# Designed miniproteins, single chains, continued (3): the designs that were tried, part 11

Each design is a single chain, and the fold is of that chain. pLDDT is the mean over its residues in the fold that is shown.

## One batch from the design tools (miniprotein)

Design m8350
Fold by ESMFold2-Fast:
Structure m8350 (fold): chain A 89 residues (1-89)
Amino acid sequence: EEEKVKELLEKYKPEGVEIRDLSDPRARFELTGALVYAELKKRYPDLSDEEIRDIVTEVMRKLREKLLTEPPVNVVPEAIKLADELIGA
């Protein structure tokens, strides 16, 4: 689990994100949000921090149930896909 989280951190390169106790659903929620935010900042450099935060918030709300039951490695790719759809709409 920690190894997969390190792979996500290396892939998405979020600033200031630490590996937390992923047995806590809140820690998984916070980590997933940070990883999605970092990736969207890379993909959409023309969007403001506020716009990206709003998109992340909407995506995280839609995926809330999965975030409580699934590890971030499964949820982060789905969250990015949903964010891409929201930005493209």
Scores: mean pLDDT 71

Design m8351
Fold by ESMFold2-Fast:
Structure m8351 (fold): chain A 72 residues (1-72)
Amino acid sequence: SDQRLATQEQQVLQDPAHQPKLEEAKAVLSDPNADPGKKQDVEVQAGVAEIKRALGLELTDEELIYLIASRS
């Protein structure tokens, strides 16, 4: 459910272990001079996570990091 996903998002955002990857993904997406291959990889990972979310599938914390980064 959306409530379960929102709870998982808060847990990921509060976990210090996930912060470096989340900030890296956000930086890649927001930097116009970022490596195009890295930017495409982050966008593809975020797209896969959004499709899984739309289908009601469980997301891993790593998949959720990409989804959060793409919405920032």
Scores: mean pLDDT 81

Design m8352
Fold by ESMFold2-Fast:
Structure m8352 (fold): chain A 87 residues (1-87)
Amino acid sequence: SSMELEDKSEEELNEEERKEAIEKGALDAAKLLAKALAEDPSKLKEAGVELEQLDENRYRLTTELEGYKVTVVIDKEGKIISVEYEE
């Protein structure tokens, strides 16, 4: 029988499961943005990511993940300081 118990791509997941999936996606996106910034910030602009320098040590990156706004603050060494997501 076809059963989807651990199906992470199932859109019919309950509200808690959807929230966890979105939070995990936002964190994964934050890690990718941090690596990209450390490698080459200009590539982020080509990918449609907004990059803003907050001070000498911190950058804010804004992107979209499945219609959610993901905002990441990272330092110049690629350390994630904060991750926020909004519908």
Scores: mean pLDDT 68

Design m8353
Fold by ESMFold2-Fast:
Structure m8353 (fold): chain A 89 residues (1-89)
Amino acid sequence: LEEEIIKLAEELKELAREVPDEHARIVLQIGADEIIEAVKKGDFESAIETAEKLRKALEEHREKIPEELYERIMKILEEIIKLAKEALE
């Protein structure tokens, strides 16, 4: 689960590079790094909190992100949340 979440967060960082809005790009990159750091520490609750916070921020700024890229990023965040919740079981 840890390795899978880290891989998804790294993919999120790569997709963030394609985001035209500088602020949204930076927020996604920092958030992805925070998720990676949290799961490396076994802190899956913080990883879930960060991913949920990122999803909310993206929903508020959807118009600044290309639709296809937005959908891909949201799917990755949903999968991170799902896997991190499984790790708490």
Scores: mean pLDDT 84

Design m8354
Fold by ESMFold2-Fast:
Structure m8354 (fold): chain A 75 residues (1-75)
Amino acid sequence: LTPEQVRQIARDAALEAGASPEVADKMAEAAWRAYQEGTPEQAVGALARVLMPHLGESAAVKAARLFLEKLDEAS
């Protein structure tokens, strides 16, 4: 996947979890870095930490997990 595709998948995951477009853009920006960390668990943790101040813990974790699900679908 390209950086552009990873960012778009992250944006879609955040929106599906109930994030505003501005918060979805924050997830998209963080997503390429998280994707490069190499493990799904590290990516979920990193993205949830970015989103928790904006969405709360439950929605942040949901967005991070949806990101991994959508990455698997795109592969």
Scores: mean pLDDT 79

Design m8355
Fold by ESMFold2-Fast:
Structure m8355 (fold): chain A 77 residues (1-77)
Amino acid sequence: GHMPRPEDVRRAVREAGRELGLPEEVIEKMAEEMEELSKTLTTDDVVGATGGIALELGLSPEKAREFQRRVEELLRR
């Protein structure tokens, strides 16, 4: 199906967050939330949700967009 694997989403979130220099606590919280969402959402919906959750966790709009773009790139591999 067009559903992402939860383990792939977790890895993409962690790698993108570390590459962007996000705090490890923020990375782990995002990885947990996105892994759970990936069980019910398509890849496109997961990518969109990633930006929203980043904003909720205190990232600036600029950093949230950069993070979302990087997660999308990693999930396409």
Scores: mean pLDDT 82

Design m8356
Fold by ESMFold2-Fast:
Structure m8356 (fold): chain A 55 residues (1-55)
Amino acid sequence: MPTVEDIIAFARSLLPHKSLEEVIEIAKDLLKASGKEHYIEQVVEEIERLYQEQE
């Protein structure tokens, strides 16, 4: 099972190739599969920050 840090790193790698909405959905699915639903808000916020950095 991936850690929260692994999921964030994976999301960062996808951002240049996928829409923000797609990356968020993938990350949410991975968090749910890992039993880490309580981290969804934190991870979404981090992905949004990473997306802004790539613009």
Scores: mean pLDDT 79

Design m8357
Fold by ESMFold2-Fast:
Structure m8357 (fold): chain A 75 residues (1-75)
Amino acid sequence: SAAERAELERRAVERLIAQYESTLAMMKEKGADQSLIDKVEAQIEELRNYLAGKEALSPELQAQVARIAAAMRKG
């Protein structure tokens, strides 16, 4: 159903946010370049704004969410 598809997409976005937050924590611990940290933080913010209904996702992030959602459907 449309509702089940929307819930699956929401969960896929939440999983992608968690993945990026884990990456961000590792980058900060290892002293990665601030420009790389800023890029990851911007991607997290874009995903959060999408969940809040404020913005559409970039094609790159849309593709990542679709891949996670497809993997979740097969399990």
Scores: mean pLDDT 86

Design m8358
Fold by ESMFold2-Fast:
Structure m8358 (fold): chain A 95 residues (1-95)
Amino acid sequence: SLDEELRELIEELRRLAERIQELLAETPASAVDLQMELGALHLTLSTLILVGDKMLEDESISDEEKREFLEEARRLLEKARERVRRLEEEIRRLR
């Protein structure tokens, strides 16, 4: 069902947000650009989780609106995953 797909997407978004929190803890305070990029990604994922949760709770939201959100959120998640992979490499080089 769309609600099951939405719950699965929210769980994937939460897992990536947890990984970003780990990377933020590992990143030196002096690496300001990396800190800012990780923070911006975390904010994006947190916003998608918030919107997704609202869509699950609001019975007035159509299946079409849920599909449109799922497509866009999956696109943003994939972009975030690629960016996190690159940031992990940059952080590893600081060690």
Scores: mean pLDDT 88

Design m8359
Fold by ESMFold2-Fast:
Structure m8359 (fold): chain A 76 residues (1-76)
Amino acid sequence: SSHAEKDEEMLKLAEEERAAFEALPLDAFSAEELRQAAARARGLAEQLEKAGYTKAAAALRELAALAEARAAEREA
């Protein structure tokens, strides 16, 4: 279905964004910027999951967790 196709397309975009983020140096963003990005990703993931885009939502939660982990490393 078009809905499942859109979920897969959004999943691919989220995975590409994660790969790009992981390639950045740890100091590319401040801890505050990283936490703001994580909050936005979590919010979007909730909206996508409510709409039935569960694969894309899961990928965005993983990206948010990675951003939060980097923020914690910046404050250590």
Scores: mean pLDDT 82

Design m8360
Fold by ESMFold2-Fast:
Structure m8360 (fold): chain A 89 residues (1-89)
Amino acid sequence: VRRVLVPAKRTWFSGNAGVVEAEVPVPPGYRATAVSEAAEKSGGITSVRRLPSGVARVVLSTDGKLSPEKTEEMVKEIEENPVEVVLEP
């Protein structure tokens, strides 16, 4: 098991919904799982998508259930703090 901190960046934002993404190289035979305390505290959803290039894309989204102010605060907090990605063989 390896833990990697990766920076995340905003890829989409509208009033009450936002998406922040991070990319991490995944070695052959490994799986990636992402954890974000900021997203968890704010009720955001974290998902991990494996790309054909061998990169895992971590997506954190708000599903539009938060107010615009809280959505921007959460997205900003995630952008300012790295996302922890766990790599398992």
Scores: mean pLDDT 68

Design m8361
Fold by ESMFold2-Fast:
Structure m8361 (fold): chain A 100 residues (1-100)
Amino acid sequence: SVEELLKELEEKVKHFKEVLKNNKSIPKEIQEKLIETFDKMLELAKNDEDHVKKIEELAKEMEKEVNNDKSLSDTDKEAIKSALDEIIEMARKIEEERKK
């Protein structure tokens, strides 16, 4: 159901925020931007039809910022990209479920 998928997305976003807060190698400014981006992605997923494109655009902007940040390790960059990709995949599942 859409409600179950939204709950899973909310739990996943909560988990990613906790991982970010516990990662002392990621600068606080980048942590705050990532948390804001995750929250915006979650809010878009809660809205009706065709918000996947907006979620993908937010993720692309954040990935560009992360890739250009010289203070981030390759490991941290890959972890952030993985988290963004998982949120996009969940958003796509929510949109598909809404169309049934």
Scores: mean pLDDT 83

Design m8362
Fold by ESMFold2-Fast:
Structure m8362 (fold): chain A 91 residues (1-91)
Amino acid sequence: SLDQANQIVDLVEAGQEDKAVDYIVSLGLDQATAENLVNQLQVAIKNQFSTINNVDLSDLSPEDVELLQSANPRQRLVALVLIQIRAALSA
């Protein structure tokens, strides 16, 4: 959910990567997927003003596209987390 994605972004921004991984695993993702997602978020946070790359816009909902196009870097990070969690839980 959007609230879960926000919690994950908050943990990574706070430097609590281990807690973020544990939280993602508690949502039903495996350890390796959780670690990869946290690593992607760390890279995106270090590039505070850059757009998140490697997202296929044709597979996104209009709401997810709006979040990714947000001027707020945090909203773009939330969109990345939400997309990755939905994909992992649906597959």
Scores: mean pLDDT 68

Design m8363
Fold by ESMFold2-Fast:
Structure m8363 (fold): chain A 109 residues (1-109)
Amino acid sequence: MMSPEDLERDIQASMALMGVTATEIGLKNKGKNITGDDIKGGIKTIEKVAETLESLGEKEASKKIKELIKKAKEYLEKNDLESAAKYLKEAVKLGKEALDKVILSLPSG
């Protein structure tokens, strides 16, 4: 039987994965028509994902995602939307991989 702590971790990881997946789909569908507001929204979502990963014990993945998001913010401030989107997409990919690993390691209820 799954412990209350394991159930909470599974719910948190699943909710974070939904956020990452929504961001990935949004960026893919926009393609070359990505706006600064699209990037800002993605950054905000992925920053929350990084915080969730840290709370789930994935500290190294959280740190790397935060570094990628910092670069995305720097390029966004320079109005370099292509570079900002590149770093955001790398953060999304890393977040998804880390969350998939967490979810696969939890007991199925």
Scores: mean pLDDT 80

Design m8364
Fold by ESMFold2-Fast:
Structure m8364 (fold): chain A 85 residues (1-85)
Amino acid sequence: MKKELEELIKKGEELVKEYGFEKILEENPNLEALRQAIIDTLREKKAFEIAEYFSKQPVTEENVRKLLNVAVALQYLEKLKEDEE
């Protein structure tokens, strides 16, 4: 995994815990549907390389959690960039 992807997963994990998004995983037991929805969101944001990486990973709670962390981190970074510019 690229270093940038690992950093996004780590930042997203902090944000998911801080804002309580962990409940998304608890409320959505269909991991395949949740994974697909997040991948579609990443593709819409033009994060194609990250989306492709996760599309090739097994559908496990760990991988879906990492994918959610990345999506949350990317949303947060986009918001910060807009606020600074």
Scores: mean pLDDT 71

Design m8365
Fold by ESMFold2-Fast:
Structure m8365 (fold): chain A 85 residues (1-85)
Amino acid sequence: SEQDRLMQQVEELLKQMEEILDKMKAGEIDPKVGLDQLQKLFDELGKLIGQILDTGSPEQQQRALELYSRARRILGEALRMYGQS
């Protein structure tokens, strides 16, 4: 379904966010560059979450909110790392 495709896109963006955070923790990416990339991915992810919340089943809405919460935690951790650099 369209909602399954949106959910798959959200999960792929979240995976990219996790990979960027891991590289930031390893010192492989400049903290500002990593944070800028994470903010862009988070904005894109948020738009897809909004679409799922408008049209998805209750189960899809619950999953979307779970993934959005995880994305917010990643961004928050990156913001803390940037503030320490």
Scores: mean pLDDT 87

Design m8366
Fold by ESMFold2-Fast:
Structure m8366 (fold): chain A 85 residues (1-85)
Amino acid sequence: LSLIEEMIKRIREDAPEIKSLPEEDRRKLALAYAGGIGVLAREALENGADREEVEKKVREALEILKEIEPEAAEEVEKLLEDVLK
């Protein structure tokens, strides 16, 4: 969970800069972060992390990514669907 929390912090810190990027670059970064969150979430679950805590952190990350790039929200949700059940 700490790695997911660190990634969320990084996304929040980088959000102003990301929002200033061209739309295509913002979309690519949002999807890349979603992929990274997905990998970390699955790894945490495989290592016996509490599913409810993992889901909570994934939903938190998803909400931040939707704020950064709303047009990618559906794609981000789909990438994380297996972790969100």
Scores: mean pLDDT 76

Design m8367
Fold by ESMFold2-Fast:
Structure m8367 (fold): chain A 71 residues (1-71)
Amino acid sequence: SFADEAKKKIEEKTKETLSVIKDPELQEEVRRVTGDALAAIEEHANDKKKVEEITEEALKKLDELTAKAKS
């Protein structure tokens, strides 16, 4: 399903992000962003457009956390 595909994308990006971020506080933020996104996808599992929007937002936030870790 599109919800399962979205969850997989977020989980894969989360693993990649956590492999780069060593700071415990930023790792906690990564887990929070991931948890929130996965919960939102589950709640809106029948709404493809909403799932896509949640997925894009989560991936963007994970990229921002990666950039913050480099600074």
Scores: mean pLDDT 85

Design m8368
Fold by ESMFold2-Fast:
Structure m8368 (fold): chain A 73 residues (1-73)
Amino acid sequence: SAGAAARALLEAQGYTPDSPLSLEQALGAVRAVGGLGFVSEAQGEAAARRVKDLGRPVVTGAEVVAAVEEAAR
């Protein structure tokens, strides 16, 4: 699933679900999932919007995974 891909990419970079990510790092992870073909361009944009809609400069790895899963479904 797209969420599993996001989780695997974050884990490969040493991040856990509880890890703090800057907004830039979180959006980078969303783009990486899209670049690898796990989400469409429109789904990637929706995931990025969901992360931004949290309104915080720092998000967790779990929130990035949830945003990708929600945008894919």
Scores: mean pLDDT 81

Design m8369
Fold by ESMFold2-Fast:
Structure m8369 (fold): chain A 68 residues (1-68)
Amino acid sequence: MERRGQSLYNNGLSLIDTARRLGERGDVDGARGYLDGGYQNGLGAKYVMGDDVGDKIFALVDDERRAL
């Protein structure tokens, strides 16, 4: 169970990193799509590993959305 949650967390971080790079290139629509994917992985991580893990992903998504 925890290994699956860690995979979701790491995948969420990877999607957020891709979104940041797309936003820096001016691909706002692409960045938003990847941030939505990051958020969904954060929901999965929250369900498996608890609120503190998911909330870290949500905070990162919100930070990148504000930067767009």
Scores: mean pLDDT 81

Design m8370
Fold by ESMFold2-Fast:
Structure m8370 (fold): chain A 87 residues (1-87)
Amino acid sequence: MDPEKKKKVEEVIREVVEEVLNSDGTPMEKALLLGSKLSFALTKAKIEVGPVKAEPGDFGRLSRLLNNKDKDGAVEFWLSLILPKVK
């Protein structure tokens, strides 16, 4: 993968995660909302991503990261799911 493309994906994810962390709501609501917001942000940035499948347990883990305000952990979580599917 192109290092600049990887950096661009990470920057988009980081911005969305920071926005969600600064909003009000439960960690679980934020975890569910973040997925849809991230999909829109990647499309707007013209980053083409193949199908991404997250299991229910993944949202529980993401919810805990958001509750702890672990921005880097939340970014890494989404990078691990999205980065292999970037075209």
Scores: mean pLDDT 77

Design m8371
Fold by ESMFold2-Fast:
Structure m8371 (fold): chain A 67 residues (1-67)
Amino acid sequence: MDGEALVEYLVRNLDERSSKIVEESAKKYPDDVVKMLEEAARKLKEAGDTASASGLQTQAELLKKES
């Protein structure tokens, strides 16, 4: 799945499956996953889903500290 398709999936499907995909991808490509999480959070915030956007932003910040 390319980065744009993954961002669209995360915006529409914040479930256990999306979390697992993010976790596995972050182990291999943490910088790319951080960018994808930040983009998905921005799109959710623009759509008015501030709670989900905050969750994804927090995950991105944690990955930045670990990588």
Scores: mean pLDDT 70

Design m8372
Fold by ESMFold2-Fast:
Structure m8372 (fold): chain A 74 residues (1-74)
Amino acid sequence: SMLDELKERARETAEELLEKLKAGELSKEQAMEEFDREARRLFQELVADPSATAADVEEFLLFVGELAKELKEA
């Protein structure tokens, strides 16, 4: 589904940013800003899909929120 694809892209982005943060290639602020930008892009892609439900939007936002928390706490 589109929701599953967007969640996977968010997860991959968070994992790449965590790797760069651990390698000292990005500051935490830069990593969080990059994640926020990508999350907003993915959100716009989700809401542009006429098949997306309110439940899909809620699930995506909760998922992205957990990834952002993991990045912030790293």
Scores: mean pLDDT 88

Design m8373
Fold by ESMFold2-Fast:
Structure m8373 (fold): chain A 81 residues (1-81)
Amino acid sequence: SVEETAKAALEAAPAVLRPILEEAARAMIEAAKQGDEEAVRQAAASARTLVRQLGLPEEHVALADRLLDAIEAAALAEIKA
């Protein structure tokens, strides 16, 4: 489920990424419940932009992208089910 994917992503995330990932996950889960694919994509894109504004090392940005991709994919899959 998108909730299980979000929980796993938050557990894998370093502390600096958790607030952004938690808010993004919340938005994507809510959008999935509404069946709104565009809102899922917008929430993921907004979170990716915020991560890039933090001035983190490249490896942390890459990790955030992978975790956001996983949550986005799970949310979109839940809408299509």
Scores: mean pLDDT 86

Design m8374
Fold by ESMFold2-Fast:
Structure m8374 (fold): chain A 86 residues (1-86)
Amino acid sequence: MVASLSDEEIEARLKELIEKAKEEGVMPEESVRRAAEVLIVGARAYAEKGEEEAIIAAAETITGERLSVEEALKVLAEEEARLLAE
């Protein structure tokens, strides 16, 4: 599914889902925005180079730095913990 859509189509669909979630008050606006950005970057990297690159690219979206897979997983786990706590 992801690999059969253009980047523009993926972004458009994710933006629609985010707007609906925000309108319904499902989660805080900042959490929705950050989760969406991570998902878009991760999905794009997955389509291009697979799972490891998706993890690295998603963490890079959060930190601004290109990390190893191990460091990237730690960053993503910390972000998930923050979303669950706040």
Scores: mean pLDDT 66

Design m8375
Fold by ESMFold2-Fast:
Parts: sequence; structure tokens; C-alpha cells
Structure m8375 (fold): chain A 64 residues (1-64)
Amino acid sequence: SARELAELLAELIREAQKRSGRRRPSAADIREVAEERGLSEEQIEAILAMYTDDRAGVRALLAE
């Protein structure tokens, strides 16, 4: 499930980048996309924790 959450986070980052025009979207930008996709509050909190805690993985995704 951690792999599935990471894949979801990557998709949410790409969509949030398109909407916000920011290379690193804010937690609020990612939350907005996740809520529109019908993710639960528990799933959103898990994804945002991953986004905040995995700086190296997030940096790699944003470099592309």
C-alpha cells in the first residue's frame, strides 16, 4: 500500500503542478486535487505526511 500511496502522490503532484503553476505545489494544492478525486480524509492525511516527510523522493519527482 505504501507503493500505491507513492503512485497516487506522484499523480496528485503532476495535477497540482498544472493547476497551480508551481514546481513544488503546496499541501493545500495537493489536498484540493485529492478531494476532487474523492479520496478519504485518512488517505489525504497519509499522502500529505508522505509529501512532507519524503523530501528526497519529492525532490526527485519535481526534478522531472
Scores: mean pLDDT 74

Design m8376
Fold by ESMFold2-Fast:
Structure m8376 (fold): chain A 92 residues (1-92)
Amino acid sequence: EREEIEKKLKELVEKEAEKVLEEVERLKKEGKLHLILETEGFEKLLEIAKAVVEKKKAIEAAKDDEEKYKKVKEEGDKKIDELIQELVDLAS
């Protein structure tokens, strides 16, 4: 089922998002970013990774405010879910 694939992708990107972004920045600083293929899927995966990291930072910044915490968590989840759906659509 498509929903099961989207869930597994979300779990994977949430777990590895920081490592992906760190590795991309390392390759960029070393002038090696051209060694990886640029595709719409790769670009979308980077957007998802960035959204996951942004959500984590927003949650940490809002941890002392229950209303802000709930809002940033919901907004972050929605954005990530939409981006994952776009990635799956590109693969279909």
Scores: mean pLDDT 71

Design m8377
Fold by ESMFold2-Fast:
Structure m8377 (fold): chain A 65 residues (1-65)
Amino acid sequence: SSKLSGGMLEAMGIAIEEGLSVRTERRGDKIVITIEGKDEKKKERAYEKLKEIAERLPEIEIEVK
């Protein structure tokens, strides 16, 4: 849906702004967004914003590495 596409674009923007690596993968009915980086504070900030997206869009799942 257009709402899901918008959520994915928003999520990618969040990761880019924090300087983190981002990967998206479709697993069945879910879109998994994986964020990776060495800076724990940047990952925490990204995770909080991404969690808000996942709460609005149940098809999105967040992973942190």
Scores: mean pLDDT 80

Design m8378
Fold by ESMFold2-Fast:
Structure m8378 (fold): chain A 63 residues (1-63)
Amino acid sequence: GTAEGEQQIRDTARRLLDLLDQGYSLGEAAKKLGTSKGGIALMVGSGSSSDSSVIAGLRSLVA
């Protein structure tokens, strides 16, 4: 990917984690940012299929 794409992914991951910390579900957090649970799963890797796995992937992107 491009440097801009990598920056966007990291920024999106931080925003998603912030929304999850506020008590939103993964689907609600995705919708707030103009995406879907499937979009988030693609962002963290196509091997992630459960909400827990996707959230772990988001934390890994930000770490």
Scores: mean pLDDT 74

Design m8379
Fold by ESMFold2-Fast:
Structure m8379 (fold): chain A 55 residues (1-55)
Amino acid sequence: MSDEEVRDIALSLGAAGVEFVSDTLVRIFFEGDVDISAIKRLQAETGLSVDPVRV
């Protein structure tokens, strides 16, 4: 899956931003509360580990 596809999925799930930390780890920024359901769905669809950050 491309970085663009991962970003599009994250943004569709309510993320404010995305940072690719490594080939297996993505940092996802949330404005307000972290959505655990969105994190689990993103991990399931991308196979990446997610590090959630509130901004």
Scores: mean pLDDT 79

Design m8380
Fold by ESMFold2-Fast:
Structure m8380 (fold): chain A 67 residues (1-67)
Amino acid sequence: SSLDRLVEEVLRRVDQLVDEGASPTEVVEEIQRWVEELRAQGVPEDDVDRIEGRAMTHAVRLFEERR
């Protein structure tokens, strides 16, 4: 589905930011920016919330694995 593709793309972007040495704060700010872009494009709120939740969970996992 288009939602699954958006999730995979966002998770890939999170992986890239963490690999490039972005801080947790920088990653959160980028996720928030992507969420605003999706809302501006007319993506439904339930889908945006799901994408944001998955991106945040993935980011937390990556930073915990690096501790």
Scores: mean pLDDT 83

Design m8381
Fold by ESMFold2-Fast:
Structure m8381 (fold): chain A 77 residues (1-77)
Amino acid sequence: MDEGVKEAHEIVREAAKKVAEKFPHLSYETVLEVLELHILHGRSLGQVASRTGLSVSTVSKIVTEGSRIMVELDEER
């Protein structure tokens, strides 16, 4: 946790760029906010949906794809 905090923020930003390519109808900033709120701040899918104005279904899809991309980014190291 402590040693990886800066790396976690960087990985989330890079994952958000790749997720935004899969969700072209959403802005990068919206995708980034969803991933930061859930992954870095520990907000539930419902709390993220309320904060961003997205449906819980859309938030769940973004988080699922973001998680897969973060695993892929970790495997590249």
Scores: mean pLDDT 78

Design m8382
Fold by ESMFold2-Fast:
Structure m8382 (fold): chain A 74 residues (1-74)
Amino acid sequence: SRDKAVEETRLSVLIAAADFYARVAERTGDRGFLDQAQALVDEAEQMLKRNPEFSPIFREQVEAARARIAALRA
């Protein structure tokens, strides 16, 4: 449906924004951007919990983003 397409698009943008902040953190060494990336990943996870019918690719992307943030904090 159109509503599902809008929500999936919002989820995609949220994941892309998290990846953006993680890249900025990696390039600058500024760990404050990792906190921003983590907040966006947490929001994406809440969207997925409310929408279990979304494609499994979104869950994989959120898990990948979470793992990247954890690796950059180590």
Scores: mean pLDDT 85

Design m8383
Fold by ESMFold2-Fast:
Structure m8383 (fold): chain A 116 residues (1-116)
Amino acid sequence: MELSERERYLLAILLFLGDLETAKLLALGELTEEELEERIKEAIERYLKVLEEGLKNESDEENREKLKELMELLEKLLEGKMSYKEALERLIEITGLSLDPEEVLAQAQKYAEAIR
């Protein structure tokens, strides 16, 4: 099944958050929209806890600023104040990853194809 642009952005975000189970179920088309929304919310909440722990253990001021920016981004995404496309683009910017958003989407599509 060919993924929509929205599904490709969401798949990339799920892979970033480390929720491989939800990413697989999304790629296989086995989730309802309601189930998908609940699972993404849980994935974001789990990752926020990881970032909070990281912030407590981080002594570098620049890294602390980046962690705070990531937490603010994920909180806005959780509140529905940001699109998945905007969230992915901002995640790439904040993390300083030399990733083209189109290349990240291509990797998400390859993952979806590999688990068919």
Scores: mean pLDDT 74

Design m8384
Fold by ESMFold2-Fast:
Structure m8384 (fold): chain A 63 residues (1-63)
Amino acid sequence: SEFERGLKLLEEYAKKLADKIKELLGEEPTYSVTPVGDDKAVVSLSTEKVSFTETVDLREVVE
């Protein structure tokens, strides 16, 4: 489904961001992608020094 494809794409983007942060900071980040409701997901990424959380509309990612 479109929702599942959006989640997979967002998970891949989150992983790539985590890999870049690991290279920049030399520390292994923790990341998660959690579906929320019908068309949204919460992306969280944290290290010892940096953390952020964003809500993303999955339909905008797929389309």
Scores: mean pLDDT 74

